# Designed miniproteins, single chains, continued (5): the designs that were tried, part 23

Each design is a single chain, and the fold is of that chain. pLDDT is the mean over its residues in the fold that is shown.

## One batch from the design tools (miniprotein)

Design m16771
Fold by ESMFold2-Fast:
Structure m16771 (fold): chain A 90 residues (1-90)
Amino acid sequence: SLREQAFEAGKAIAAAEHVLETNPNPEDRELARKEIEKAKEIGKLDPEAFEEGYKEGKEELEKLEEMGKLPPEEAKKLSEEIRKEKEAKK
């Protein structure tokens, strides 16, 4: 559906922005910029679903980034919490 496409586009922008913030590789950065432009056009089809997808993608990426800064034991706990939240949404 258009709603699902817009939601996935929002997630794609969150992921592409994360690449631009964390990855210095010029080719990966160029691909991320192209994905942002494509996703913005799709997001116009359903702005509400697009915003929901962006927020969810942003939250998932922020949790994953924090895992990289944590001791291994804490990172494992956070990973398990993310997995449980995804199972609860099904």
Scores: mean pLDDT 76

Design m16772
Fold by ESMFold2-Fast:
Structure m16772 (fold): chain A 83 residues (1-83)
Amino acid sequence: MTEEEKKKKAEELIKEADRLMDEGVRAHQQGNFAEAAELYRKAADKYGEAAELSTDPVEQRELGIKAVAARINAVGAEIEQEL
């Protein structure tokens, strides 16, 4: 995979992750905690994949932070589901 191909794939993964995060937030707000947790985990995985493909250290850090934040949100939703 070339640098240009990596950038394009990373951009596509970021767009997918952003959509999954938005859907997760909506599910969470509606009390669908199990669905929200799954959506947040999928978003975290996509941000992580994008970070691995990124050739920019700043973007890698930002995507890593977003992946961690998504995982924290997933854990929060899982805790709310158990309450």
Scores: mean pLDDT 86

Design m16773
Fold by ESMFold2-Fast:
Structure m16773 (fold): chain A 102 residues (1-102)
Amino acid sequence: PLQPAVVTTSASSVTVAEGATATVTATIKSSEPVGAVSWVDENDQPVDVDITESKLIGKELTVTFTFRNLKLSDTGTYYAVATGAVSGRESRGAGLTLTVVP
């Protein structure tokens, strides 16, 4: 049977200055092709992040995301979400705590 993908992030917490960028890598291990990888906030609202690099090695997809133009209001918990191309199943990683300081 198709199993949910395992989504992990390179960091559980990141602290950056206002106006800076934060770079986080998500690693997705999936038994099916990955159709999409995105980020959501704690309210399941999609957040706009740049995909700066992606690598597929076997069944492991590594995607590097860059959060740009960070504001104090961007402080919060974010989740990487991978969607299976065949099943349409969403798999969510552990929370990333982003802290933006003055």
Scores: mean pLDDT 80

Design m16774
Fold by ESMFold2-Fast:
Structure m16774 (fold): chain A 97 residues (1-97)
Amino acid sequence: SRKELEEKLEQLAKELEEYIAKKKAGEPVDEEKVEKLIDEAVELVEKLYGKEYGDKARITLYAAFGKLDEARKLAEELGDQKSLEGIKKLEEYLKKK
């Protein structure tokens, strides 16, 4: 059901937020496990809200995990100007650190 998919997405979001926090703290993360969680979250977003929102979720998660080149490339391929502007601001912020 839609409610079950939303609950599963909330659980995945919490797990992804924990990995994002670890990565920001400079702690090692299992990149293969993170990629699998991103794929699962994107699939759930696509099922609930459609492919456009799934694509935006992938861009957002790649950026959150510091995969800025991959996030930028996907945003360019999709013509997502708002995501491109966000990625550019994040890249400029990280260059100052």
Scores: mean pLDDT 81

Design m16775
Fold by ESMFold2-Fast:
Structure m16775 (fold): chain A 100 residues (1-100)
Amino acid sequence: SPVEELEEVKERLQELAREGIAALDAGDRAAARATAEEMLKLLEELTKKYPEMQPQVERWRAFLAELDTLSPAQARDRLLALTLETMIAINKLIAQEKAA
């Protein structure tokens, strides 16, 4: 179902966010970048069905472009903020699918 597919995407994004934060906390910038790139790929796939998710894709692209210039603490704060914003957007999609 569309709701189950969105819940699976949400769970995977939460898992990747935890991995990215752990990588940043360990000083592993390359691993943090890899998790953010995986999150971007999931969101790009999601936009094929939900074009309203395009602003989230653009925000994650901007984060990846800036990542090498951010301190670990700044990267951590940005990753947390983007993850929360993305979770809110996915929860809105889940609510819309449940109402349909």
Scores: mean pLDDT 88

Design m16776
Fold by ESMFold2-Fast:
Order: structure tokens, then C-alpha cells, then sequence
Structure m16776 (fold): chain A 78 residues (1-78)
């Protein structure tokens, strides 16, 4: 089903972020990646329990993802 496929893709993204977390040395970047992982887990739960709120949770996750990506790029440039 589309829902099952979406959840699998989100879980794969979470695993990729966990790998980045293991390679990251900056505590601020680590904290941001952990917040993104938590928000993606909330998106998965929202898809299962209250799909009407998924857009709000996706927006929160996207904002944190942008912040984490910016921090990670800054770390690579240093």
C-alpha cells in the first residue's frame, strides 16, 4: 500500500540520518540530526493515528532538516 511504502521510505531516511549522526563530531549538528530523527518518527506515528495532522508534522520535520543540512555543510567547510 502507499502508506506502507511511505513508512518504509521514512524509516530508510531515519537509518541514513543515524549513519550521519555516527560520523558527525560537532555536538550542535548531532543535536539537530537527533531532532530530525525524532520528528520523522512523529510523522510515521501521525500517518498511522491522525493523518489530518501529517502536513503540520512534515513541515516541522522539513524545517529541522534544512537546519541540520546547513549545520552539516558548515562542519564540512570548516
Amino acid sequence: SLLEEAIEQLRRLIEALKELLAKTKDPKTQALIQEVIKKLEEVIETLKTDPEKVEEKVAEADKLFQQAAEAYHAELAA
Scores: mean pLDDT 81

Design m16777
Fold by ESMFold2-Fast:
Structure m16777 (fold): chain A 69 residues (1-69)
Amino acid sequence: EPVVLLRVRSTDAEKAREAALQVPGVVSAGVYDETTVYVSARGREAAERTKEVLMQLPEVESVDVVAER
């Protein structure tokens, strides 16, 4: 399955990273800066679940697919 790279914009990057790591199918999540997290998910289904979970957080502003490989 393709690995999907998600860019997460959040007022609390560490909290967004912790939430992403709890989603089944997430293979990595890293803080890029205080408001940006990059998440790698295995397959489109895991990427969609990650987006749904993170968009429930009040501190998350956006979740965008930036690459698939």
Scores: mean pLDDT 84

Design m16778
Fold by ESMFold2-Fast:
Structure m16778 (fold): chain A 81 residues (1-81)
Amino acid sequence: SMPQYTAEEAVELLQRVLEAETDEEMLELAGKASQALVSLGRYDLARRLDEAVVRYATRPDSEEEREALLETVQEIIEELS
């Protein structure tokens, strides 16, 4: 049984992704945020987040992929708010 998350908790995790000081912290928090989105039945948002995370994780030296991940996180926050 997956832990139940609220939309507010999902937003808090996504905001922490934006504030992460290291790539390791950013990816860990993004994984937790994806699980929160799945628990809310927001499979569309979880997939969008996971795709952005994979692009960044495979090219961590790419500023373009980093900006795309942050933009995706901000868009998901706006959809949940």
Scores: mean pLDDT 85

Design m16779
Fold by ESMFold2-Fast:
Structure m16779 (fold): chain A 84 residues (1-84)
Amino acid sequence: MKEEKIREVKEKVEELKKEILEEMERVGAEEEEREKILKEIEEAEKELIRLIREGKLPELEEVLEGLEKAKEAIIRRLRTPPLA
């Protein structure tokens, strides 16, 4: 059911957002970086919902795993100083 998949994606995204926001506060991320990351998350959520509505979404478990990996990548980016 499309609505159930949308709810699961939204719940997962909100969970990931909370963890990312906590990490941003902990590392003292600049407001501009915070806004960019939150925008990336919002756009990804909109795209996933669009794919669900169009019936083009891969298996939900794969999507949720992809979201978890994306969170890990963002947190790693926040924790790793630029090499410049």
Scores: mean pLDDT 75

Design m16780
Fold by ESMFold2-Fast:
Parts: sequence; structure tokens; C-alpha cells
Structure m16780 (fold): chain A 83 residues (1-83)
Amino acid sequence: SSMEEEIKEKAKKVLEESKKIIDTLESDRKKLEELLEQLKEALKRYKEIKATKELTEEQKLILKEMIKALEELIKYIEEKLKK
């Protein structure tokens, strides 16, 4: 559980910093749309890795948190684009 807790804490910090960067792009709709498409492609790739590759316990935990962070960032940008 300590390894899972450490991975989650690092993922939370990366997610928070990523949201701050997205906030600096709030006025640039084209850049937000381009970033959204890149994140959607990355999410598709990570889900494919999860489904098809033999992974260690640590790799599975990292991948789970990466997928979760990508899904949250995608939603965050989609909400920005509604404004």
C-alpha cells in the first residue's frame, strides 16, 4: 500500500501542475483543442497497453494512475472549452 500511496501522491502533484498549465492556456482555444486531441490519443494508447501488455504490479499501479489523470485532464479541458 505504501508504493500505491507514493504513486498516487506523485500523480496528484503532476495533475495539479498540469491543471495550472492548462489555466495559462484558457484564452487560447486552438491550443486547448490541440492539447485535448493529444491527451485523447495518449489515453487510447495507455488503455491499449493495459489491455494487451504483461505488466509488473508497480507498472499496473502507475498505468492506472496515468489513465485516471488523463481522464481528469480531458474533462478539465472540455469544461474550459464550454466557456
Scores: mean pLDDT 84

Design m16781
Fold by ESMFold2-Fast:
Structure m16781 (fold): chain A 72 residues (1-72)
Amino acid sequence: MFDTEKEVPVSKVKEKAEEIAEKNNVDLADVLKFLEELISKTKLKEVDGVKLLSSEDAKKILEEVEKYVKSK
């Protein structure tokens, strides 16, 4: 679960996307490819080698992933 005021590591967003793929019985590779496309369009902060998203961007990305899996 994301706190709306916290920054979210990209690794946590990937973990959530994997859960969405599994729950919707969609190919994990397809979901991860779509996720990488969304992340590539998003501005990331890098702190001490860790790539971070704003909680708002993380939520938007996960909502787009859910829409994508529902279209399958």
Scores: mean pLDDT 76

Design m16782
Fold by ESMFold2-Fast:
Structure m16782 (fold): chain A 57 residues (1-57)
Amino acid sequence: SPLDRRVAIERDVRDSMLRMLEWQKIPKSELDAFRAKLDAQLAAAIAEAQRQAALLS
């Protein structure tokens, strides 16, 4: 479904950002903080995608 595809894309974006941060060798404490922030942003993006999908029903 369009929703499933959008959720998959949002997860791929989050995973790509984490790989980039790991590649940049930032300090672990900062990496952990960014991981928490990206997880929260992913959750918000999925919730927004679900809301938009419901409105298009």
Scores: mean pLDDT 80

Design m16783
Fold by ESMFold2-Fast:
Structure m16783 (fold): chain A 83 residues (1-83)
Amino acid sequence: SMLDEKLAELVTNLLQAASNLDIEAVREVLEEAVRLDKEAGSDRTLRYLEPVVRYAARELEKAGHTEFAQELLEAFEEAKKQL
């Protein structure tokens, strides 16, 4: 479905942004997720991204990028508050 394709795109873009240590790109992906959830009256997109965000943060911490991992988690919590 178009939704499944969009979710896969968001996951790919989020992981790429995280690997590039690009917090602005992370926020852009999360803003798109919030937009989709607001239009649908749901939290489905953010719920799908939550395990991906937590995985990325853990891998970043293992790589020594502790500050960026914290910024990533904070950006995700801010996105959840927009709903």
Scores: mean pLDDT 89

Design m16784
Fold by ESMFold2-Fast:
Structure m16784 (fold): chain A 61 residues (1-61)
Amino acid sequence: MEAYQALFRERLRELAAQGLAKVTTDEQGRELFHAASDEKRDEFHAAVLEAHVEALRESGA
């Protein structure tokens, strides 16, 4: 589970670096990722789904 979470988080950071997502921090210091804009919402959601699938594949889950 932790390997999957780490890989998924790295993929989300790549999306933020590409300008598709913005990152905020919650009360516990965890990074939260949101669509960079309403116009990019569908692209962001599709990319998050792909990041999820890739993280599962790489973690062997």
Scores: mean pLDDT 76

Design m16785
Fold by ESMFold2-Fast:
Structure m16785 (fold): chain A 81 residues (1-81)
Amino acid sequence: HMSREDLEEEVRLALLAMELHLIKKYAPTLSDDERKEAAERVKKLGEEARKIADRSTNPGIRQEAERLAKEAEELAKELEK
């Protein structure tokens, strides 16, 4: 059964993933200045995912957080093109 701490981290990861998905979806419609702002936001989302990966003792949460951090790093590079 899932712990309260694990549930809270799952919720945090879901919110990070949702925001990352929305930024990626609307990236083609952004101006150059908006893309720069989106890149900074995406970097912050990746940092938050990395912090979850570092502090979680749950292997599944750690793996999902690492995946999200990687996706955020890749999206930030794409937005900076």
Scores: mean pLDDT 85

Design m16786
Fold by ESMFold2-Fast:
Structure m16786 (fold): chain A 91 residues (1-91)
Amino acid sequence: MREKAYELFREALASRGIELSDEEITALLNGDGAIEERVYAELLARRGAELQPFSNPHPGVVVTQVLTAEVLRVIGDEIDRELAERKAALA
């Protein structure tokens, strides 16, 4: 399951123009600030007009959390779809 989640996470990020290795995805999921900063910078460069102006005390953290939540939501939807298909196949 974890390896499959990494593949889905990588594909979701790649569809947004961000390419990460398995190690980078693992670091991001573990809350590595350096990887979070890099992902934030790449997303800001591509979606700056959509992300600015976040004026909270921690704008970078807020943006990273929101974008991570969006990616996790897409992954969650795909996992739920796969589980529903598996359940239907077993019925």
Scores: mean pLDDT 59

Design m16787
Fold by ESMFold2-Fast:
Structure m16787 (fold): chain A 64 residues (1-64)
Amino acid sequence: SLQQRLEQAQQQLQQVQEQLNSTPVPVFYLRVKRQLLQNLIQAIQAGDQQAVQRYQEELDWLNG
């Protein structure tokens, strides 16, 4: 469900923010992941299914 995906994305965002606070370099990967997670959360909250799919695909690519 979208609610479960929203909760999961918020948890991942908190983890990435904690990693950014503790990791000196390379920070670029974590910054991109944070931005994509924020975009995904906003898309879910807006009900924009196309944006949700796009940001999820970008996150999946980034994660390997």
Scores: mean pLDDT 82

Design m16788
Fold by ESMFold2-Fast:
Structure m16788 (fold): chain A 84 residues (1-84)
Amino acid sequence: GKEEAIKYLEEARKLARESDSPYAEDIAGVFERMIEALKAGDEVKAANLFTAAGLLAVADSFYDPEFAEKVRELLSKAIKAYEA
């Protein structure tokens, strides 16, 4: 459900802040906005931000592949939890 999706996004935001990636702050900001959108019930905004986060994780895979892989895993878990 929504609460489980938020939990995975909070974990992804924490990992982003701990990353050495030059995109870490941008990725953390996207997760923060997704958490806010889900809490507000703005499903369209949340869906758009999920797409943006996925694109940033792919771009970051060239600089910090381990972090990018963990972010993609958490994002996948968040989407599945939200859709359940």
Scores: mean pLDDT 74

Design m16789
Fold by ESMFold2-Fast:
Structure m16789 (fold): chain A 87 residues (1-87)
Amino acid sequence: SAAEEQARSAADAMVAWWRRELEEDIANKSPKYQGLSEEEFRELLEKEREALLAMLRSLFPDLSPAIEAETERRLREVVEEALRLYR
């Protein structure tokens, strides 16, 4: 459906945006992440991941479980990539 296509597009854009923002913030030594341990940084990213997924659900109340699960998996990949860059 058109709604499902819009949800996929929005999810893809959100994942790409968050990945880019984190890469830029880490590369530029953003004050947001300075002095955090790896554990503290992971906790912060997990909280943001949950907030982004909740936002997607709010924008698309009929979000399919498949799109939600794929988006959650991709956001978890962004967390692991950011943690590798942070070290």
Scores: mean pLDDT 87

Design m16790
Fold by ESMFold2-Fast:
Structure m16790 (fold): chain A 119 residues (1-119)
Amino acid sequence: SIEKTVEEALAFMEEVGVPEEVKEETLEILDLILEYLKAVEEGDGEKAKELKEKLKEKEEKLKKKIEEMKKEVENSENKEEAKKKLEAIIKAYQMAGSIAALELEGKTEAAERFRERLK
């Protein structure tokens, strides 16, 4: 269940705490995914290509950022706390794709509820 996965991820993020910039980046990625899907549906090949390239660039940057954060966790005085914070950040970013999937399934009310909790 995508809804259950998003609900559990949000509960974990709210308990652990994530930086505001992580929530903002997650919402930006969600908006790019939705704009890409709309461009594909409307047959706007040029816009779809541009948005796909932007998504690929954001994915590569996030992958590098997460790898750097993993190294910081290993050098942390409190590895348990640092690991939980990193897990919450990863769950936040993964939520963008999950919320987009809910919108594609027609679960618009659930998707909007989760989007509001990221603000």
Scores: mean pLDDT 86

Design m16791
Fold by ESMFold2-Fast:
Structure m16791 (fold): chain A 72 residues (1-72)
Amino acid sequence: GAMSEELFARALEAARAGDEATALRLFREIMKLDPSRAGEVADELGTEAAIHGHLALARAIAAELREFLASL
């Protein structure tokens, strides 16, 4: 939905900038609103972070996804 799309756009901007706290907070909100897209969103955010040299953030996003999936 529109809220998930807005959060995703902001999360991509945070991932591009290497803003780990903002990217992870927005990713958690997206997972709450649309759990079915968790894997897709994590892949896109992780790729964006990695392309911009933020490998630690890419790993943190993957870890957050793993923890979320373990909670299902």
Scores: mean pLDDT 87

Design m16792
Fold by ESMFold2-Fast:
Structure m16792 (fold): chain A 64 residues (1-64)
Amino acid sequence: SIRERFNIYFVKTKFSPEDKAALEAIGNQLEANPQISVEELINLLNQSALSDNLKKQILNFINL
């Protein structure tokens, strides 16, 4: 569910090369853990180099 929503967001949205690399790393972790919770995803995003605005957009998309 969370993994599938993240993949939809990633495919539909255009990112800078830096943001794309960070999101690909997160996507790989979601593929390795398909039972990931929203709280675990928030922790992964907070450990990334993504901007706060992009983290917020991703969480809003997944929680819809």
Scores: mean pLDDT 74

Design m16793
Fold by ESMFold2-Fast:
Structure m16793 (fold): chain A 60 residues (1-60)
Amino acid sequence: SQAENVAEIVAILRKHLSDEELERWGPRVVAGGLGLGDLRRHLPQLSEAERRRLVELQRA
């Protein structure tokens, strides 16, 4: 579901981001449209597997 996808996105981001970074990037990732290259550039602290999972969740 949409709510489950949002919860998983937020859970992945919370492992790596500060509260300030999460407020900045959380809504943008949830809104969708960020490709793998965008996530590599802006969220380098995430693993490649986590970045790929975020792209998958944005498309669902």
Scores: mean pLDDT 84

Design m16794
Fold by ESMFold2-Fast:
Structure m16794 (fold): chain A 96 residues (1-96)
Amino acid sequence: VEEKKEELKKKFNEKVTSLIGEILRRIGDLIDEILEKKLPEEEAKKKAEELNKENLKELEKFLEEQEKELEEIKKENPELKELVDELLKKIEETKK
């Protein structure tokens, strides 16, 4: 039981860390482009707004995929139900 809980937490943390890393990489790439290409302020703002919209959409998709995976884990591993229900509640609260 403890081993399964630790494995679930580890996999969830790895997915979250991966997504955060990807988002930060995209932000870094945009900053590098703005600085190296010396983009005009209006163009830089537009690109930043487009990236922010993309990152928010990616986060929404990630949360939806995690909800689906957690529901499946709950069905396959009834002993993890309490932990899964808590994580699902946290995801729902994050969505509002």
Scores: mean pLDDT 77

Design m16795
Fold by ESMFold2-Fast:
Structure m16795 (fold): chain A 88 residues (1-88)
Amino acid sequence: MAAPSEEEKEIEKEIEEALERLKKEGAPEHLLEAVKLAKEAYKKELEGAKEEEILEMHIKIWETAFRDRPEEVKQQWKENLEKQKKAA
């Protein structure tokens, strides 16, 4: 039976915590969808997907985040990054 690897489990926990924080901060749906796509891209890479396909998925993730409201997504993303830097 196909089960997630130990590496994938650790990353999933970090992604879940990040998603919860983003929701509490009022992140737009586009940002949340981008994070979900990033998780799927990582899973495909672990399954042996080609680097070219992974790169295309990363591009789609970015385009999805910026499709509707690029400036608002960028502003919220920068703000969250600064919070992480100060906390770290």
Scores: mean pLDDT 67

Design m16796
Fold by ESMFold2-Fast:
Parts: C-alpha cells; sequence; structure tokens
Structure m16796 (fold): chain A 64 residues (1-64)
C-alpha cells in the first residue's frame, strides 16, 4: 500500500508540475519501474506520455 500511495503521489506531482517533455518522460519511466509495470516503449511525445499515464492509472486501479 505505501508503495502504491507513493506512486500515486508522484503521478499527481508529474501531472501538476512538469511542463518539460524530458522531465515527463523520466518521471513516467520511474513510476512504471516503481509499480513494476513494463511500458511497450519509452514515450517520445506528450501524447505518448499521456497514454503511459493512463496505463499506469489503469494498473493502479487494478491493484486497489
Amino acid sequence: MEKLEKAAEMLQELIRNITSLDEAIEAVRKLAELLGIELPKPPTSFEEVDRAIARLLEKLAELS
């Protein structure tokens, strides 16, 4: 639970505070690693970051 809560907090912080594509890519990669989720490929655009975030949220919901 604590790891899941930390991941959710990091994801909220990413959405609220990151405006740089490079920072968003790094944060999504770290969140996926923390949650043990394999991403099909590293995101290279904001659209791919949004899709990765959606997948991470879906997996968080499954773990709840």
Scores: mean pLDDT 69

Design m16797
Fold by ESMFold2-Fast:
Structure m16797 (fold): chain A 76 residues (1-76)
Amino acid sequence: MEELKEKALELVDKIAELNPRARQAGELFKKYIDDLVKAENAFTAIKVAALRDPETREEGIKLADEAIELYKKAHE
């Protein structure tokens, strides 16, 4: 379970490197990683940042979806 959380954190960091607009949302996710509702809100902010960057939109959304799936599995 902790291994899946670690992978989700790595993907969030990768998204922030790809799109600096997502850095604040990534930090919010890290702060609230043990709070499912607040972590989901942070993922929504990451996806919004991805939608606002046409150059990296597809890749950013894909990485965000992969991260949220890993995060949800960690809480099963």
Scores: mean pLDDT 74

Design m16798
Fold by ESMFold2-Fast:
Structure m16798 (fold): chain A 103 residues (1-103)
Amino acid sequence: DIVLSPETQELLRLFYDLLRELGIVPEFEKIAGIPISESMSPAELLEALASFLGSVAANPSPESDAVLERLAEALGIPVEDLKSEDSLEVLLAGLQRELERRR
């Protein structure tokens, strides 16, 4: 389990907002196998994200690739980096840059 700093909590909130803005919440939920909502805690959002990345790694599909490509484009990340073993760290770094762009 990752100890969630206030900064990491803010990044996970931004992640949910980004999924909503991109209109891919239903697609993300289907791949993650976990419903997500604005009322979820950052720890619950991290669990959903970990489940999503694990499902993508275990069962790659055109649908999961489409979600990854949209996240990669939104965050300015190579999609191949989101398919790596470092996918969570890469995604959180991308979210940090996006948060700074929104400030």
Scores: mean pLDDT 80

Design m16799
Fold by ESMFold2-Fast:
Structure m16799 (fold): chain A 69 residues (1-69)
Amino acid sequence: MEEEKKRKELEEFVKEMKEIIDELLEKQPGKLTAEDIVKLALELAKEKKYEEALKALEEQIAAAKARAA
């Protein structure tokens, strides 16, 4: 089932992204901006080839930035 495979890949991607973001925030709490974190997340998404997840993330991030502005 393709749905189950996509779910697994998305879960792994989300888990990895959260762990990396948390680790970076802990190591460099004063150096990382929200922009840097977003950029890293997008770069990792591209490497993992999660095209659909990448598009969804870009849209959510853009919406969040627009709301914050």
Scores: mean pLDDT 59

Design m16800
Fold by ESMFold2-Fast:
Structure m16800 (fold): chain A 89 residues (1-89)
Amino acid sequence: SMEELKKKLEELIEEIKKKADEFVKNVPTMTEEERKKMMKELAELLKELYKQAAEGIKASNAEEQAEIQEKLLETIEYFNKALLEVAKL
């Protein structure tokens, strides 16, 4: 259902933001292997977010499509900002 899809998207967005924040906070003390593991986990969450967003768009009206797209883009921007912070370290 659309309600289940919206809930799944919100849960994925929250998890991505949480892991991105943890990555930025912890990267100065992380080993190369720990950094690679965190990057893989974030990539898997982003892939799942994209998949769920694509399914949502197919099932949605124009207003709902715009909302899903906005949330997806905001999440990608949040993740990219985290990667830029990691790159400075």
Scores: mean pLDDT 82

Design m16801
Fold by ESMFold2-Fast:
Structure m16801 (fold): chain A 86 residues (1-86)
Amino acid sequence: MAEEIMARADALLEAGDTSVEAARVLGEAARIAVEIGIAEGRGEEGLRAAEAALTKFAELAREAGNEEAARVAEEALEEVRRLAAE
């Protein structure tokens, strides 16, 4: 699942989609991937993949001038970190 979330993130980035909607989709997918990773005993791996994807998206969104999309991605990053840490 973590690999699937990363593939989705890469597809969005390749398409140049740094919209708020893309940030929401990526954030939701990252949260689900972390939850599945925890259930499967791969929580740390899932978290690291989610962190990498959300961080890269936030950087690209800011470069594209989509500050709101970057903020949504950063909020999702905080949520997945909290989920993994309790």
Scores: mean pLDDT 76

Design m16802
Fold by ESMFold2-Fast:
Structure m16802 (fold): chain A 69 residues (1-69)
Amino acid sequence: SMEEIIRNKAASTFGNAYQEALDAGLSPLEAAKKATEKAVEEFEKKGDEKGKEYAEEIGERVLQELERS
């Protein structure tokens, strides 16, 4: 489905940015914030409102999980 394709793109964009940030020596919390920002910006540039929404949801979920630790 279209939603599945967009969700997978958002997850991949976030995941790649998150791993890059971790590899650069950022903490998981800092990496998650940076990955969210980067993913949201990528979808904003494309006018992909749904992709942006999914990227924000993924980032929020990851941040909440890390903040509970």
Scores: mean pLDDT 86

Design m16803
Fold by ESMFold2-Fast:
Formats: sequence, C-alpha cells, structure tokens
Structure m16803 (fold): chain A 66 residues (1-66)
Amino acid sequence: RLSREQLREIAEELGVSVETVEELVRWVEEHGLGLSTEQVRALAERLGVSVDTVLEALGRISELLG
C-alpha cells in the first residue's frame, strides 16, 4: 500500500520511528480507519506516543491511501 519512502516521510514529520508508522499502518490494515477514541488511546499507549501523534499519523496515512 504505502511505499517505504512515504512511511519515512510520515515518521520524519511526526518525530517518530519508521517502525512506529509501520505498526500504525498494520493496525489500519487490520481494523480500518474507523477507530474509536478508546482504540486511539490504547494504540498511543502501546506505541509510547501521544494521542495527537496517532491522530496526525492516521490522517496522513488516510490521505496517502485515498
């Protein structure tokens, strides 16, 4: 779906690792983009990032997939 270059760009924009972005993409592939507030919070806790960072990453992933 997303190229390695697109994953790197998102990671650099958000100040997170490429591995974190890959995990978010995998989550989206399994669960879709219709995440609840509770699911977003749980994902942020697992990845060690803020809820805002997860939401920004999901928005960028959605834009690039559309």
Scores: mean pLDDT 77

Design m16804
Fold by ESMFold2-Fast:
Structure m16804 (fold): chain A 89 residues (1-89)
Amino acid sequence: SIKEKIIKIIEGMIENLEETSDEDVKLTIGTTVGMLQIYYSVLKNINADESILSILQEMIDKLQQIGEQKNPDKKKAISILKEAKKKIE
């Protein structure tokens, strides 16, 4: 299902952030946001459920907020991804 595919994508993003060194956290959050924006656009174009789209948009907005910080909190970014995963499940 589309939900299962999105969950796997988020799980991969969580793993990537967990493996990211402290100096690269800002870059990794930036690339994660970029990838999520691409997925959001694709899902919107195929008329995915509004509930899924709203969860993804909230996740994108929260990650962008953290990514704007000079020294982003990696644990906070991971928590945002985990919360979005729970809402989709």
Scores: mean pLDDT 89

Design m16805
Fold by ESMFold2-Fast:
Structure m16805 (fold): chain A 63 residues (1-63)
Amino acid sequence: MGKEFAELAKEALKKGDLRSAILYTALTIAEGDRKGGLELVEELEKAGADESTIKALRAMIES
């Protein structure tokens, strides 16, 4: 599960659509793809996503 959302998140990052990338990353984590979610969180942080958003997404992975 989560493979489609991980692909959508990568596509959004590639297009510079940070809001969609954040949404699809959260859905990737929620569906249990924690490894893919962690990789996407690292890419979001490099892309300049807000610190509170990164912290929230990391908390979802650790929980």
Scores: mean pLDDT 81

